# Designed miniproteins, single chains, continued (4), part 31

Each design is a single chain, and the fold is of that chain. pLDDT is the mean over its residues in the fold that is shown.

## One batch from the design tools (miniprotein)

Design m13043
Fold by ESMFold2-Fast:
Structure m13043 (fold): chain A 83 residues (1-83)
Amino acid sequence: MTITVKVEDAEEVIDKAIELGKAQGRLSVTIVLEGATPEQIEDAAKYFLKRAKQLGMKGTVRIEGNRIDVELVHPSVLAEELR
């Protein structure tokens, strides 16, 4: 899933994406921040990591230019897939 977001809406969109990911046990999303500075993109990525940690989700958050690639999984879902 790819979501294009204005930088001022980034935190709200990240919160909604993380909540959806927690409910599903997985989150695979690319967020494109329109007109964002590299610092704003890094701050958004750090916010994703902070929220993921708070909800016990594990995975990667990667920055590529103006996009943030997110792959997160809840450990309970990962354990079920191994059986």
Scores: mean pLDDT 78

Design m13044
Fold by ESMFold2-Fast:
Parts: sequence; structure tokens; C-alpha cells
Structure m13044 (fold): chain A 58 residues (1-58)
Amino acid sequence: SSAEEEKLKKFIEIIRKMSPHAIESIRMALDQKPATPEQQRFKEIMRKALEEVEKEEG
């Protein structure tokens, strides 16, 4: 839990520094089904980070 929360915060910081175009590219990639368990975990954390950034902007 703690390690996942720390990773989520780091991803949020990274996303905040990304261009809108780069964020859209990640969004599109997250819509695709993952091929491996590692990609599944990564997609879940990244999706949550993107949602948190969008909520903060709203």
C-alpha cells in the first residue's frame, strides 16, 4: 500500500510535466488490453494517476 501510494505520487508529478499530446498518447495506450501482468499493474497505476491529475484540474 505505502509503496503503491509513493509510486502513484511520482507518476502524478511526471504527468503534470508532460505535454497534453503525450498525455493523450498514454490515454490511448491505456485503453488497449495489456499483454503481461507487469503491464496490467503499470496501466492501473498510470490510469489512477491520470484521473487524479484531471480531478485536480477540474
Scores: mean pLDDT 75

Design m13045
Fold by ESMFold2-Fast:
Structure m13045 (fold): chain A 75 residues (1-75)
Amino acid sequence: ELKKLAEENREKLRDYFAEEKGIPKEQISEKEYLDFLLEHTERILKEARERAKKEGVPLQKALDEITQKEVEKYK
């Protein structure tokens, strides 16, 4: 499940990154994409940690909810 979510999220993030830069996704270097993924992942992880602490739920549950919401935003 997590692997499917990560792959779907990765594809949506790639589309988002291409749109933000205004270039075709095939012209984005692997390094640029990885850097973007790291930055975006850190934001999501931070948000998940804050939510988990606030709501008293496991970090994994908060992470899944935030990741799902992020994916849905690009459907």
Scores: mean pLDDT 67

Design m13046
Fold by ESMFold2-Fast:
Structure m13046 (fold): chain A 86 residues (1-86)
Amino acid sequence: MKIEVEVEVLGGTSPEDLTVNYKIVVDGETLLEGENVPLEELERRLVRLVATSSDPEAVAAAGNKLAEAIREKAKEKLGEEVANSL
């Protein structure tokens, strides 16, 4: 299984108001994507996708990779203190 994630942190002053562009691709197929999405809404979308997916293991692996990518991009844009609170 090949998982690719694309993340762009658009802005926010705290973890609660962080917004992102994201795309999750699994084995060449787009699993989930969104533009200008609050982090809270992204988490809700991932929960719904796990609940409705025929492959919850793939969704969980993709979600973990996306979370790590968001943390790294948040460190770069907002600093380590904000990223560590995510």
Scores: mean pLDDT 74

Design m13047
Fold by ESMFold2-Fast:
Structure m13047 (fold): chain A 73 residues (1-73)
Amino acid sequence: MNEREIAVLATAAALYAIGEGASEEAVLAILRALLGLEDAEDARAAVDAALPYVEAGDFARAVEVVRAHRAAA
């Protein structure tokens, strides 16, 4: 189910962000942004797009990138 796949992706992204030194607030923001997505494919695309920002320690931009994928089109 998409919900389960999104939860797994969100958990993996949160653990990766913790490893990169993210604050509790940033981790929760990433989790909320990813769990708000309806489709697992969109969640995967959002994670891929956000990865460079997480690696750079720019968690605010990472959250914004994920939120852009939640925009209704």
Scores: mean pLDDT 73

Design m13048
Fold by ESMFold2-Fast:
Structure m13048 (fold): chain A 107 residues (1-107)
Amino acid sequence: SNSEIAQKALEIELRVSDLLAAEAERAKAAGDKELTRTLLLLESEETLHIMQLYLAYKYDDPDIEKILKKIIEDEREQLAELRAHSAPEELIAAVEEALKELEELLK
């Protein structure tokens, strides 16, 4: 169902949000101002994705595939931003895995 796809995507995005938040705290403690700013901006974008998926889940949104495709496009751009700012390899790998899981929901 549309709600099941939305729920699974929401769980994936919540995981990504938690990882970005944790790394932002670590970057801030290390004094890396540029990486901290980047991670906080990406976390803000993730919050919007979470809200959109929660609403799609709650209302069984027939446009869930369109919503998910846009989120996947945004996640690809976020991944490129993480690589450009030399984010930790473990964070990059975790976001790559999340992206693959989101793409599988469209099959």
Scores: mean pLDDT 90

Design m13049
Fold by ESMFold2-Fast:
Structure m13049 (fold): chain A 60 residues (1-60)
Amino acid sequence: PQVLIATSDSGRKFRVTRLGGNIARVTDLETGKEMTVGGLGGLGVRGAANLAERLLPDVL
């Protein structure tokens, strides 16, 4: 799958792996935590990074 590095608006870096069907896996490069994001066509890669930063837990 296509892999891109995206930086959120706060400067946090994420790996965005496109899975197809407007779905991507977004991995926080600092914590290693990940989530699946739908609607990638509307969010864009940076939008997906911003969403993951808000939703991933900050405990590690």
Scores: mean pLDDT 76

Design m13050
Fold by ESMFold2-Fast:
Structure m13050 (fold): chain A 86 residues (1-86)
Amino acid sequence: SQVQQEIEQIQRLGQRVDDLADQGIAALRTGTLEGQMTAGSYLVALSTTHVSSLQKAKQSKDPQVKQAYQQLADHSLAQLDRVERA
């Protein structure tokens, strides 16, 4: 169904959020200015995903899609916090 396909896409985006966070932490652990700048761009990407997912959760008419976007928004925010703590 369209709903199932959308949920699967949201889950794949969640995996990409994890990859971005891991790359951001790796960049910070170089201890370089270039690493900090790279991590900054990943923080922007995580923040954008959080805001976009929260908006899509509010706009979605399907309860399962709404919940999936809410979970993605929360997960993106948690991963953003994880990078900021590194």
Scores: mean pLDDT 90

Design m13051
Fold by ESMFold2-Fast:
Structure m13051 (fold): chain A 70 residues (1-70)
Amino acid sequence: SAALEELKEQLLAYARDVLKKITDDEEKIEEAVERLGALLDELLAAGETDIGRLVLALGDKLVELIKEIL
């Protein structure tokens, strides 16, 4: 779905903006965004269609990645 692809891109852009407030290390930001993108791709490939669950899973993973950076 084009709408799901757009949502994924917007969620990853939002996560990138959050990470830029936490660290200036572009390598750490890119690694974190790649891990978030991989999680979303894995959930979508597994047949997850609940947008709320996708957003919550992304948020939980983003929090864990922020803790790894701090």
Scores: mean pLDDT 84

Design m13052
Fold by ESMFold2-Fast:
Structure m13052 (fold): chain A 75 residues (1-75)
Amino acid sequence: PGIDRALVEKEIEEAKAKYPGELTIVETLDPREMAELWLEAVENSDTSFTIVDVRALTPEQLREAGKIYRELKAK
């Protein structure tokens, strides 16, 4: 199962409707950079709203990013 791009787009649209201020959308092709962006977004959720666009990554790259994220979070 891949990433549902329509679901991601709907989430972005809903977020813009609820948070009409500054909304940051970031994307990357590197699994480690994606994992670090996820960690940063979670840690800064109280001070900023960031959507991480995963549509550019393959399912295999997303799996690797998830593994790196869990390793970083376990520290």
Scores: mean pLDDT 62

Design m13053
Fold by ESMFold2-Fast:
Structure m13053 (fold): chain A 89 residues (1-89)
Amino acid sequence: KPLVQIGIVVETAKEKPTEQDVREVIAALRAVPGVVSAVASGHPEKNRITVGVTTDAPAEEAARRIIEALQALPSVKKATVTSVNRSPG
């Protein structure tokens, strides 16, 4: 089954994301059906978390569910899909 990699940028409600905010983002992503792996990294000086998700679900459905899950978090002001790529091979 082909895997899809989705890149997302999260704007946080706080000026800088905490480690707890990053952990909550990862937990929310892992709860989305079809997510195989999720990684997130907070920017040390900006209200930004960079997110990478690998999913075995169709890209459009996966992206929609991921954005909905992220937007439900009180620490998230906005989430934007930056890239959608199929795994090579």
Scores: mean pLDDT 81

Design m13054
Fold by ESMFold2-Fast:
Structure m13054 (fold): chain A 62 residues (1-62)
Amino acid sequence: MALPARFRVQQLVEQIQAEPAYYRRFTVKDLADLVGLSPFHFSRLFKAEVGVSPKDYLAPPS
């Protein structure tokens, strides 16, 4: 099913929340490719959804 870009990013966020260790292995480009967006457009929509950049969100715990 072809979802609007915003909803595809929301679905990906839910998947990352379910398996964060798995998704930490992905680059921002890889995550953007999963939802069919450029890294720049993906990063903007992701930050709008979660409040932080994809890179910061996927950072290892301190």
Scores: mean pLDDT 78

Design m13055
Fold by ESMFold2-Fast:
Structure m13055 (fold): chain A 80 residues (1-80)
Amino acid sequence: MADLEAEKKFADLYLKRLKELVENGKITPETAKKNLDLFIAHMEKRAEKLFTPEQQAELREYLKQIREKFNAFLEEYEAK
């Protein structure tokens, strides 16, 4: 069964992996941003089928924080 906390943990692991791919030069920052946007879109569509409106709002807010954390990471990475 779908678990909201498992979805949040999956998003955290995806963010960590995406940062590692950028830091190791395996993907560009632009490609990473595109991949994150697609990941978030898929997570939100999945949530519409599996969760209550309140849980969907909580997940959307969490995914917004994931995007903000990634943008902060890229600003620091590109400043080097």
Scores: mean pLDDT 83

Design m13056
Fold by ESMFold2-Fast:
Structure m13056 (fold): chain A 62 residues (1-62)
Amino acid sequence: LNAGERRERILAALTASPGYVKAKDIADGLGVSPTTVHYHLKVLEEEGRVESEARFGYRAAS
């Protein structure tokens, strides 16, 4: 997967979740490193497509 496809897969995983998801759990589900997931989550958060909460992790923006 290229970077754009990888970000869409991360967003899809968050959208499928009923609440906040930790980057490690997304990484485990997609078979990528937590560092890679964190990078893409930062980009998605800057785009307003994902929101973060320090204690809970990340979720898709409504």
Scores: mean pLDDT 78

Design m13057
Fold by ESMFold2-Fast:
Structure m13057 (fold): chain A 62 residues (1-62)
Amino acid sequence: SELDEIVEKAKKAGLEDEAKKIEDLERRASELVAAGDLDGGRRTLEETEKKAKEVKEKLEKM
């Protein structure tokens, strides 16, 4: 996925902490959906996408 691609690029660029934040948000979204909190999962996924976009823009400027 594009999200996984951004995470891998961030790790290779030395943005390991940023990559971990995206992975943590993605895991949290999955946990919420698994627990039946579909609204919470969707909101967390939106935050994950927002964070991934910020990291992608940062990578483009490096």
Scores: mean pLDDT 82

Design m13058
Fold by ESMFold2-Fast:
Structure m13058 (fold): chain A 70 residues (1-70)
Amino acid sequence: TEEEKAELWVEEAVELMEDSLEKARSEQEKKEIAETAIEQFREQLEEEISDEELFERYFEKFKERVRELA
């Protein structure tokens, strides 16, 4: 389902961001990495998901995971 795909995309995006964060040397660099990851994930959801409620739910879920890692 689209919901299952969105769940997997969140985990994949988090994993990619974690790899980038490990290479960051400053708080500013971490912030830029997080902002880039959020924008890339938003674009992916806009292309793949037409359901606005599902989009908002998984976009917020991803942002929450980003906050926990940064």
Scores: mean pLDDT 80

Design m13059
Fold by ESMFold2-Fast:
Structure m13059 (fold): chain A 92 residues (1-92)
Amino acid sequence: NAVEELKKLIEEIKKNGKVTPEQRDRILALLESITDPDERFALINEVEKVIESLPNSPEKLALRFDLGVLALKDAIDIVFEKKGIKPSPVPS
């Protein structure tokens, strides 16, 4: 399933030492297909950890950004929508 395919893509990226645009698009599509938010967040964290170990590249930075936005927005939307609590104001 999506989880198995995602894990294989993560291993391929780790072996190659870089992520391709095609792999980035596929990872995002697979994550979007996962309906369990707990499983999705765990997988996003796993992808992030692998990517952090890679040299900087435009593809790495784009994937990290997309993953971060997806994880953060999903978590904020779920938690704050359910609780009706606004996040703290930005420190200044």
Scores: mean pLDDT 74

Design m13060
Fold by ESMFold2-Fast:
Structure m13060 (fold): chain A 90 residues (1-90)
Amino acid sequence: SFSDELAEASLSVDKTADSATLTATARASLAAAEAGELSPELGDQFSAAIQAAVEELKKEGFVFDSGSEERSVTDEGIISVTITLKFKKA
């Protein structure tokens, strides 16, 4: 649908010598995000992208330290899901 064309996912990784922070954000209109949740299709794509980034960090010797998830709805009727994963080099 028109609202599904506005669904976006992005990843960023901030690395130091001893740590890395992966920030993953997904944004979708409420019509594309049922009842304040991402659609299964968008959720699967988002999860796959996060897993790929985690595998790359693991290859570089980073070990998972902590994680958090935050959800919000904007005034534009867009749901935003932000996952923050923190890693430390072994």
Scores: mean pLDDT 72

Design m13061
Fold by ESMFold2-Fast:
Structure m13061 (fold): chain A 78 residues (1-78)
Amino acid sequence: NLQQALQELAALQRSLTTDEQAAMLSALSQALASTDPAEREHYLRLARESGRRAGLTDAEVERILEVLQRAQELLAQE
């Protein structure tokens, strides 16, 4: 539900404190806001690059994207 998704998002944001992790979150947010598939792919690529520099795997970056997307979908319903 919305409260649980927001708690997961808040916990994720607290755990991501490096410049590379912040850049990854910014790129993922841009990808979620993008309506153009090419623009979305560009930001997803940047997110994976920033994530790798922060010591994250591509699978972990994809999981973070899923959490952000779920939180955004639930917020849009409110």
Scores: mean pLDDT 75

Design m13062
Fold by ESMFold2-Fast:
Structure m13062 (fold): chain A 62 residues (1-62)
Amino acid sequence: SLSPATAEEVARYAADREGYIKEEFERLKEGFLNVGFDEDLAEKVAKMIVDTEVEILERMLA
């Protein structure tokens, strides 16, 4: 299940889109690596989640 974006997340993303994406990606990637995902899978899944979050945030800003 996807959690809805909060006003705080929308504001943070709007202030620094690239920084938000980079920080969220690294956080998720490390999380998946810590539970036993290999690096390629961890990167792919983290990117997929971040891309989905960005879609939601952009829709909220439109």
Scores: mean pLDDT 81

Design m13063
Fold by ESMFold2-Fast:
Formats: structure tokens, C-alpha cells, sequence
Structure m13063 (fold): chain A 81 residues (1-81)
């Protein structure tokens, strides 16, 4: 339930941190954009689950992770343009 969802969100946050690091090392790697887009879809799924559970702390956490991932996507798109 909620505990499992929290662990999954933490896992996605750690993956996001890894992608931010990879972007600094290899900013023109086209795979980074694809990986960020996949991560955003996973975060959106977990956010929907958090909303369904009515757990506002999980919703807030998921929204913060989503915003950070969407900011990373915009950076990746600019670097590949």
C-alpha cells in the first residue's frame, strides 16, 4: 500500500538524480531524453495512485519529483536542439 508507494517514489527520485548526473557528463546523449520521458510517465502513475489513496504527503512528494523531472526534460530538449 502506502509504504510500497513511498519506496517506489524514493526509487524514482534516486533514478532522477542519476539522470541529472548523466546529463552533466554526456549532455548530448539522446537516450537521456527518452529515459527522462519514461521516468515522467512512471512518476505520473505513482502520483495518480497517491491521489487515489488520499495520502497528501505522498501526493506532495510525487508532485515535487515530477516537477524536477519535467525541468530536467526541458534542459535535455534544449541541449539536443
Amino acid sequence: GEHQLLLELIGLQLRLIGLEFDMELNPKDPRLLEEVEELIEEIKRLLAQAKKLGNQDLVDFAQKVLKRAEELKKKAERLLA
Scores: mean pLDDT 86

Design m13064
Fold by ESMFold2-Fast:
Structure m13064 (fold): chain A 82 residues (1-82)
Amino acid sequence: MEEEYKKLKEIREKTELLVTGGENGESFSDLPEEEVEELHKLASELQAEVQAAGLTDEAEMLELMRKPAEEAKERLEKLEEE
C-alpha cells in the first residue's frame, strides 16, 4: 500500500512537470529538440509504468494518473505538429 502510494506520487510529480513545463514554467516550444524527445520518452514510460505497476486494486488512482499522462503526451504530440 505505502509503496504503491509512493509510486503513484512519483508518477503524478513527473506528469505535473510535463504539463507545467518544469520548475521555471518553460513552454515546450522553448525547449531544445533533445529535451522534447526526453519528455516524449518520459510520457511513454509513465504510461507503461502505470500499467506495469499492477495497481488494479486502486482503479480510481490509476484513472487519475492516466489522464495527466495522456494530456502530457497529447501536448507533446501537438507541439511536434505545430
Scores: mean pLDDT 56

Design m13065
Fold by ESMFold2-Fast:
Structure m13065 (fold): chain A 111 residues (1-111)
Amino acid sequence: MNLLDNLIEFVKSLIEETSSNSKKNYLTAELEKLKELKKDFSMKKLKLLAATTQRLALLLEGKSLDEQIEAYSNILDLEDVKELVNIIKQALKTIANSDKEFNIPDFADPH
């Protein structure tokens, strides 16, 4: 509980420090997911949040698809709440501090 409360406060601070509206919207959505997780805690939900957040951070850092998938899979095998929370904190900080804008890639045509 206390670790999740600290993470929620960290994300609130990160939103206040962020000037990009697209990043604020993303961080606000992540904050709502954390509030939901606080109401109905699940290790599966925490692992998925950590894995998806880290994968996005790696994507914005220009890491390969293979590195993104490997990190995602490795995080899903973690059982330590503190480690998962720290992954989310670092990933969200990376996302907020990225100079890359959130563009929706065209996934409709893989050519």
Scores: mean pLDDT 79

Design m13066
Fold by ESMFold2-Fast:
Parts: sequence; structure tokens; C-alpha cells
Structure m13066 (fold): chain A 76 residues (1-76)
Amino acid sequence: SVERAREAGETLITSTDPEKRTEAVRELGRAADEATPEQVPEILEIMDQILADPRTDAVDRVAVAVIKTTLEKELG
């Protein structure tokens, strides 16, 4: 859901706990996989916000970029 993606994004930006960030990446991936066509634009915007935030860890940034690219390709 969009709310799940938003919560995951907040965790990736604000959490200093690597385990919580890893789980947030998984939740973001699940939100992308389960997204309806109507939810996709909001989830992509959330991913863009994560990628733009300098507080996002470099490893997490790569993972989010991969999820975003996959979601964009699935839309056609």
C-alpha cells in the first residue's frame, strides 16, 4: 500500500538501525510488487524522495533505485 511505502521511506531516511533499514527496503519492495496502477505514481514519488534525501544510506539508495526501475518497467 501507499501508506506502507511511506512508512518504509521514513524509516530509510530517519533510522540509524541497519536491521530496521533492511526491513524497510523489503517493505518498500513488497509495496511496489503489490501496487495497483493507481498507487504506482505515489509510490514512485516516495522512492524519488528517498533517493533525493542525503540522509539515505548509499547501499539503501542502490536498492531503492533498483526497485524503482523494476516498477517503472512493469508499467510499460
Scores: mean pLDDT 82

Design m13067
Fold by ESMFold2-Fast:
Structure m13067 (fold): chain A 59 residues (1-59)
Amino acid sequence: LPDVLRRIGVDHSISPEEIRAAVDAGLTTPEEISAHTGVGRGNGGGGVGSAVDAANSLK
């Protein structure tokens, strides 16, 4: 998985600020956030899910 993410030009770890901004914009699913931030594009959705949960708590 990390090797695949590296080949498509995304980092499997992402900025909490970017996730928070996406959640604040109303994006709550891993797919929507991946599309908005360019992270995973469906490949790394698991990491995005955890970050979304954290961002929702931080609001």
Scores: mean pLDDT 53

Design m13068
Fold by ESMFold2-Fast:
Formats: structure tokens, sequence, C-alpha cells
Structure m13068 (fold): chain A 65 residues (1-65)
């Protein structure tokens, strides 16, 4: 179970990194990207929401560019 949890966390991290790297024109577009990529990776809606919140927070914190 722990190995499966670790693999799931790695998938979540990869999706978060890809979405952050690509960027998005809006918070809504970013959430949609997370949903599409997360669904392809077999991530739950809860995992998708956690990724979206993490990436959106990071973007807002670095948005001073």
Amino acid sequence: SRAADEERQLKMSRVAEEVARRGAPSDEALREEVRRLGEREGLSPEDQERIARRVLLARKESAAR
C-alpha cells in the first residue's frame, strides 16, 4: 500500500510540474489542464483538486515576476 501511495504521489508531482511548466492563461484553464492530465494518469478528483490548489498557490506566490 505504501509503495502504491508513493507511486501515486510521484504521478501527482509529475502532473503538477507539467502544468506549472506549461502555464495557463487563467485559473480556470489551469484547473482544466489538471483535470485532463490527472484523468489520463488515473488520479482521483480529490488528487486533482490537491494538485490544482498547489499549482495555483505557487503561481500566485511567484506572480510578481
Scores: mean pLDDT 80

Design m13069
Fold by ESMFold2-Fast:
Structure m13069 (fold): chain A 61 residues (1-61)
Amino acid sequence: MEPVRAPADGVVLEISEDSKLKLVQIALDVDGEVVVLTAPADAEVLVRRGERVRAGQVLAR
């Protein structure tokens, strides 16, 4: 799987799984804007809600 990386420095707001779509959604707060990233449902999520992330950091693999 290609790693899902943070596009900018931010904070993880929410991580949600959708079993019907077979994906995980990771919502980031980037300077007050919400950015949602998706990964396959079987991906290893490396971050938790409330965690600070840096640009280029791997969020799921």
Scores: mean pLDDT 80

Design m13070
Fold by ESMFold2-Fast:
Structure m13070 (fold): chain A 61 residues (1-61)
Amino acid sequence: GGREGGELALKGGATEEAADAAVAGGATQSPRARQVGEDIAIKGGATREAARAAAEAGYLS
């Protein structure tokens, strides 16, 4: 779920705010919002893999 995705983003180097943004983007279930969440997480220090995992977990929630 989104909580697990947020933890993965933090482990990948994201700030808490960036991890929350990635999960929220995924949770909208919109590919565009998900991409925006991923981009925010990457700018916040996350790896692309961690950002994708967080957005996917939000989407599946």
Scores: mean pLDDT 66

Design m13071
Fold by ESMFold2-Fast:
Structure m13071 (fold): chain A 79 residues (1-79)
Amino acid sequence: MMDEDADIYLRVQEAGIEVAEKHKDEPVEKVEELAREEARKIAEEAGLSPFETEQLQRVAVAVARKALEVGAEEARKAL
């Protein structure tokens, strides 16, 4: 992919939705923790700064919360 920032952002959003879908029966706090961890792994693999990592973790949590609220399929359509 030619835009690395856009690719990372999309991967983080998809990871957040996937975490919410797999862990929908768990407490929201646990889903948020797992979404942050997946975003951290993606950011680390991409060599991003701590600041950028924190921003991506916030994106993953927001998207995971949306998927818990409306379902994974509807959350993907809203991206």
Scores: mean pLDDT 80

Design m13072
Fold by ESMFold2-Fast:
Structure m13072 (fold): chain A 83 residues (1-83)
Amino acid sequence: MLSEESAELVREAVARFVAEAAAELASLPAEVYTGVVLLAIGDALQAALEAEREGASLEELRRRLEEVVARSIALARELAAAA
């Protein structure tokens, strides 16, 4: 199980993604919206689990989660543009 600190950073990262990509996500079909959000949650959880296994700092986890958020926003924008 993730530490409470890592879990909080994951929750904050996913919330930031949903907030920043709100317009793009709202334009997607419901099944695509759900898939993109679940993928972002999975990527964020994987980054946190890998960081904890490696003994990485919370600062390094924040950096990795910023990359996850950026990639998730980019994917939402690509899918919205293709729709």
Scores: mean pLDDT 86

Design m13073
Fold by ESMFold2-Fast:
Structure m13073 (fold): chain A 78 residues (1-78)
Amino acid sequence: SEKEKEIADLMKKLAELGRKLTPEQRRKIIFNAFKKFLGKEDMTEEEIAKAMSDYFKTMTVEEGLEFLKLLVEEAEKA
């Protein structure tokens, strides 16, 4: 589908941006993007990891696309 293609294109861009970043910077980007996705600023890394694990089991294509766009945005700021 068009959304699946957009996801693939964004994943490619994320991989390209990620090559320029350290593992610690990548982790920070993932956690910051997910906090924005949930609209929660004050989550600990442990709370984020648990929420991500639970959320990804039920994530729609639309939600996945939204999260991926936030990941790219955070990666571009680094």
Scores: mean pLDDT 79

Design m13074
Fold by ESMFold2-Fast:
Structure m13074 (fold): chain A 80 residues (1-80)
Amino acid sequence: DDVLRRRLRAAGLPLPTEEELQKYLEFIEKNGIDKVREYIEELAKKADNASLEEVRKITREIATIQYAIDLYNRKKIEEE
């Protein structure tokens, strides 16, 4: 999703690599979206007690996973 890419750029966080996106796409395909959402919720809870640097890392990972979910959903729409 272009919105997620713009958010990462605005926050000064590096854009995900193709390898990172492929890793999360495989994670979604193997585990399903519901389990991936649970993982995002766990990351968000971890951020509550984290340092600023850890919050940045967690924010980037969540944004990358959300972008991978958007890519996965687009592929499923294209495949009918």
Scores: mean pLDDT 75

Design m13075
Fold by ESMFold2-Fast:
Structure m13075 (fold): chain A 65 residues (1-65)
Amino acid sequence: SLREEAEEIKKNIDKAVEEGNKDEISLQVQQAGLLAMRALRAGDKESAEYALKVLEYGLEALKKL
C-alpha cells in the first residue's frame, strides 16, 4: 500500500540520519514528495497526509546536519 511505502521511506530516513548521510536523506525526502503526489492522484488522502509528514520529518533532519 502507499501507506506502507511511506513507512518504509521513514525507516530509510532514520537509517540515513544514523549514518549522517545527507544525500540519502535528500533522496528519501524527494521520494516522500513523489509518493504524496501519487497518493493524491489516487484519492488516498490519508496516505498523502502521512507522506507529507514523512517529508517534513526528513527536512527537519537535514536542518540538524
Scores: mean pLDDT 89

Design m13076
Fold by ESMFold2-Fast:
Order: sequence, then C-alpha cells, then structure tokens
Structure m13076 (fold): chain A 65 residues (1-65)
Amino acid sequence: SAAERETLQRMAQLASKILNDPTMSKEEKQGRIDELRAQAAALTSESHREGVLSIIDQLEKELAK
C-alpha cells in the first residue's frame, strides 16, 4: 500500500539521519536503531519488514566502524 511504502521511505530517511547526527553519541544511536527495529516489526508487509531490517543492519555496520 501507499502507507506501507511511505513508512519504509520514512524509516530509511530516519536511519540515515541517525547515522549522520552530530549531537548523538554512538550509544544513543544504538538506542534509536533499537526503536527502528520495533517500528519495523509493526509493518504488515513481509517484504517491507525485510527491507527496513536490511537498512538497519547496514546502519549498525556503519556505526561499528
């Protein structure tokens, strides 16, 4: 649906903002990532959940560098 598509786009943008936020510590960024995982679990589309989780996994890899 359009709403699911918008949610996926919003979550991807939020993940990017978290990674690039100069006011947040690495630990605070991890907390926000955990929030995104919880939001992904609420998505009704399996493919959208997988897409968001893939984005979150990449964000965690970038944060670990």
Scores: mean pLDDT 76

Design m13077
Fold by ESMFold2-Fast:
Structure m13077 (fold): chain A 73 residues (1-73)
Amino acid sequence: MDEEAKKAEPLYRAYLRALEHGEYSLLDAISDLIRTVGGDRANEIVREVLEKHPDASVKELAELIRRRTEEAR
């Protein structure tokens, strides 16, 4: 609803959604991804996941992001 959130990078939008829904698994997955690949690469990965899975739930997003983090290690 805030214009700031709409202009935010995909990574930030996913992070805000996780915070709003209290989805701890998604918050953990995002944090681990950033720690593993850095912010810029994490943003690209999250954008790809969101584009390929637009109807994914927050739980499904967490699982998809975790798989990408493991592949990037």
Scores: mean pLDDT 71

Design m13078
Fold by ESMFold2-Fast:
Structure m13078 (fold): chain A 99 residues (1-99)
Amino acid sequence: MDPAEIERALERVLYGLESEKDRELLKAYLKISQEGLDEIAKVLEEYARERLRLILTGRSEELPRLEEETLERIEAILDKYKVSEERKEEFLELLRRVL
């Protein structure tokens, strides 16, 4: 599976622009349930909103903290839904590049 396709799907989820194809791609990549993907999408939506709020309110120094907290929240979801350690590590690296 092409990592660049996963990164583009993640960017679309982050901005609420994901297609059904993007959701199916991410579910297949992670081997995760719809419930697990919905939890990931919610965390990424909350991240995008808070990131924009911090930028618009002149609090850009908080962005690295928000990024790390978001990665920790996503890792906890991946652990909850029993995503393999190898896939979890690869996904978090791709996500770090998108955030």
Scores: mean pLDDT 86

Design m13079
Fold by ESMFold2-Fast:
Structure m13079 (fold): chain A 100 residues (1-100)
Amino acid sequence: MSLEEVAEEAVKRLEEARKKFEEGKISIDELREIVGEILEKLKEAFGEEFTKRILDEVKRAMMEYVAQNPDASTKEIILKYLETLIEVLRRAVEEKLKEE
């Protein structure tokens, strides 16, 4: 698969996982396994440093979100994490592909 195809597949899988979790069709443990698998494929395609940069950006955004929303439920926090991960990944991939 091309780098663009790997990135597009990762985003699609994350969007599907988010929807299934929101609808109660998958557990937190199943979601964690899906996200881990996607991150492994991204690491293989784009490298460890690229994947770490994405995770660091998501971590910073989530720390700010939790600070601003101290009463947010576990489900709301997880949904926000997935939404943030998708947004950061799309932006990082777009920037990476434009450099090549």
Scores: mean pLDDT 83

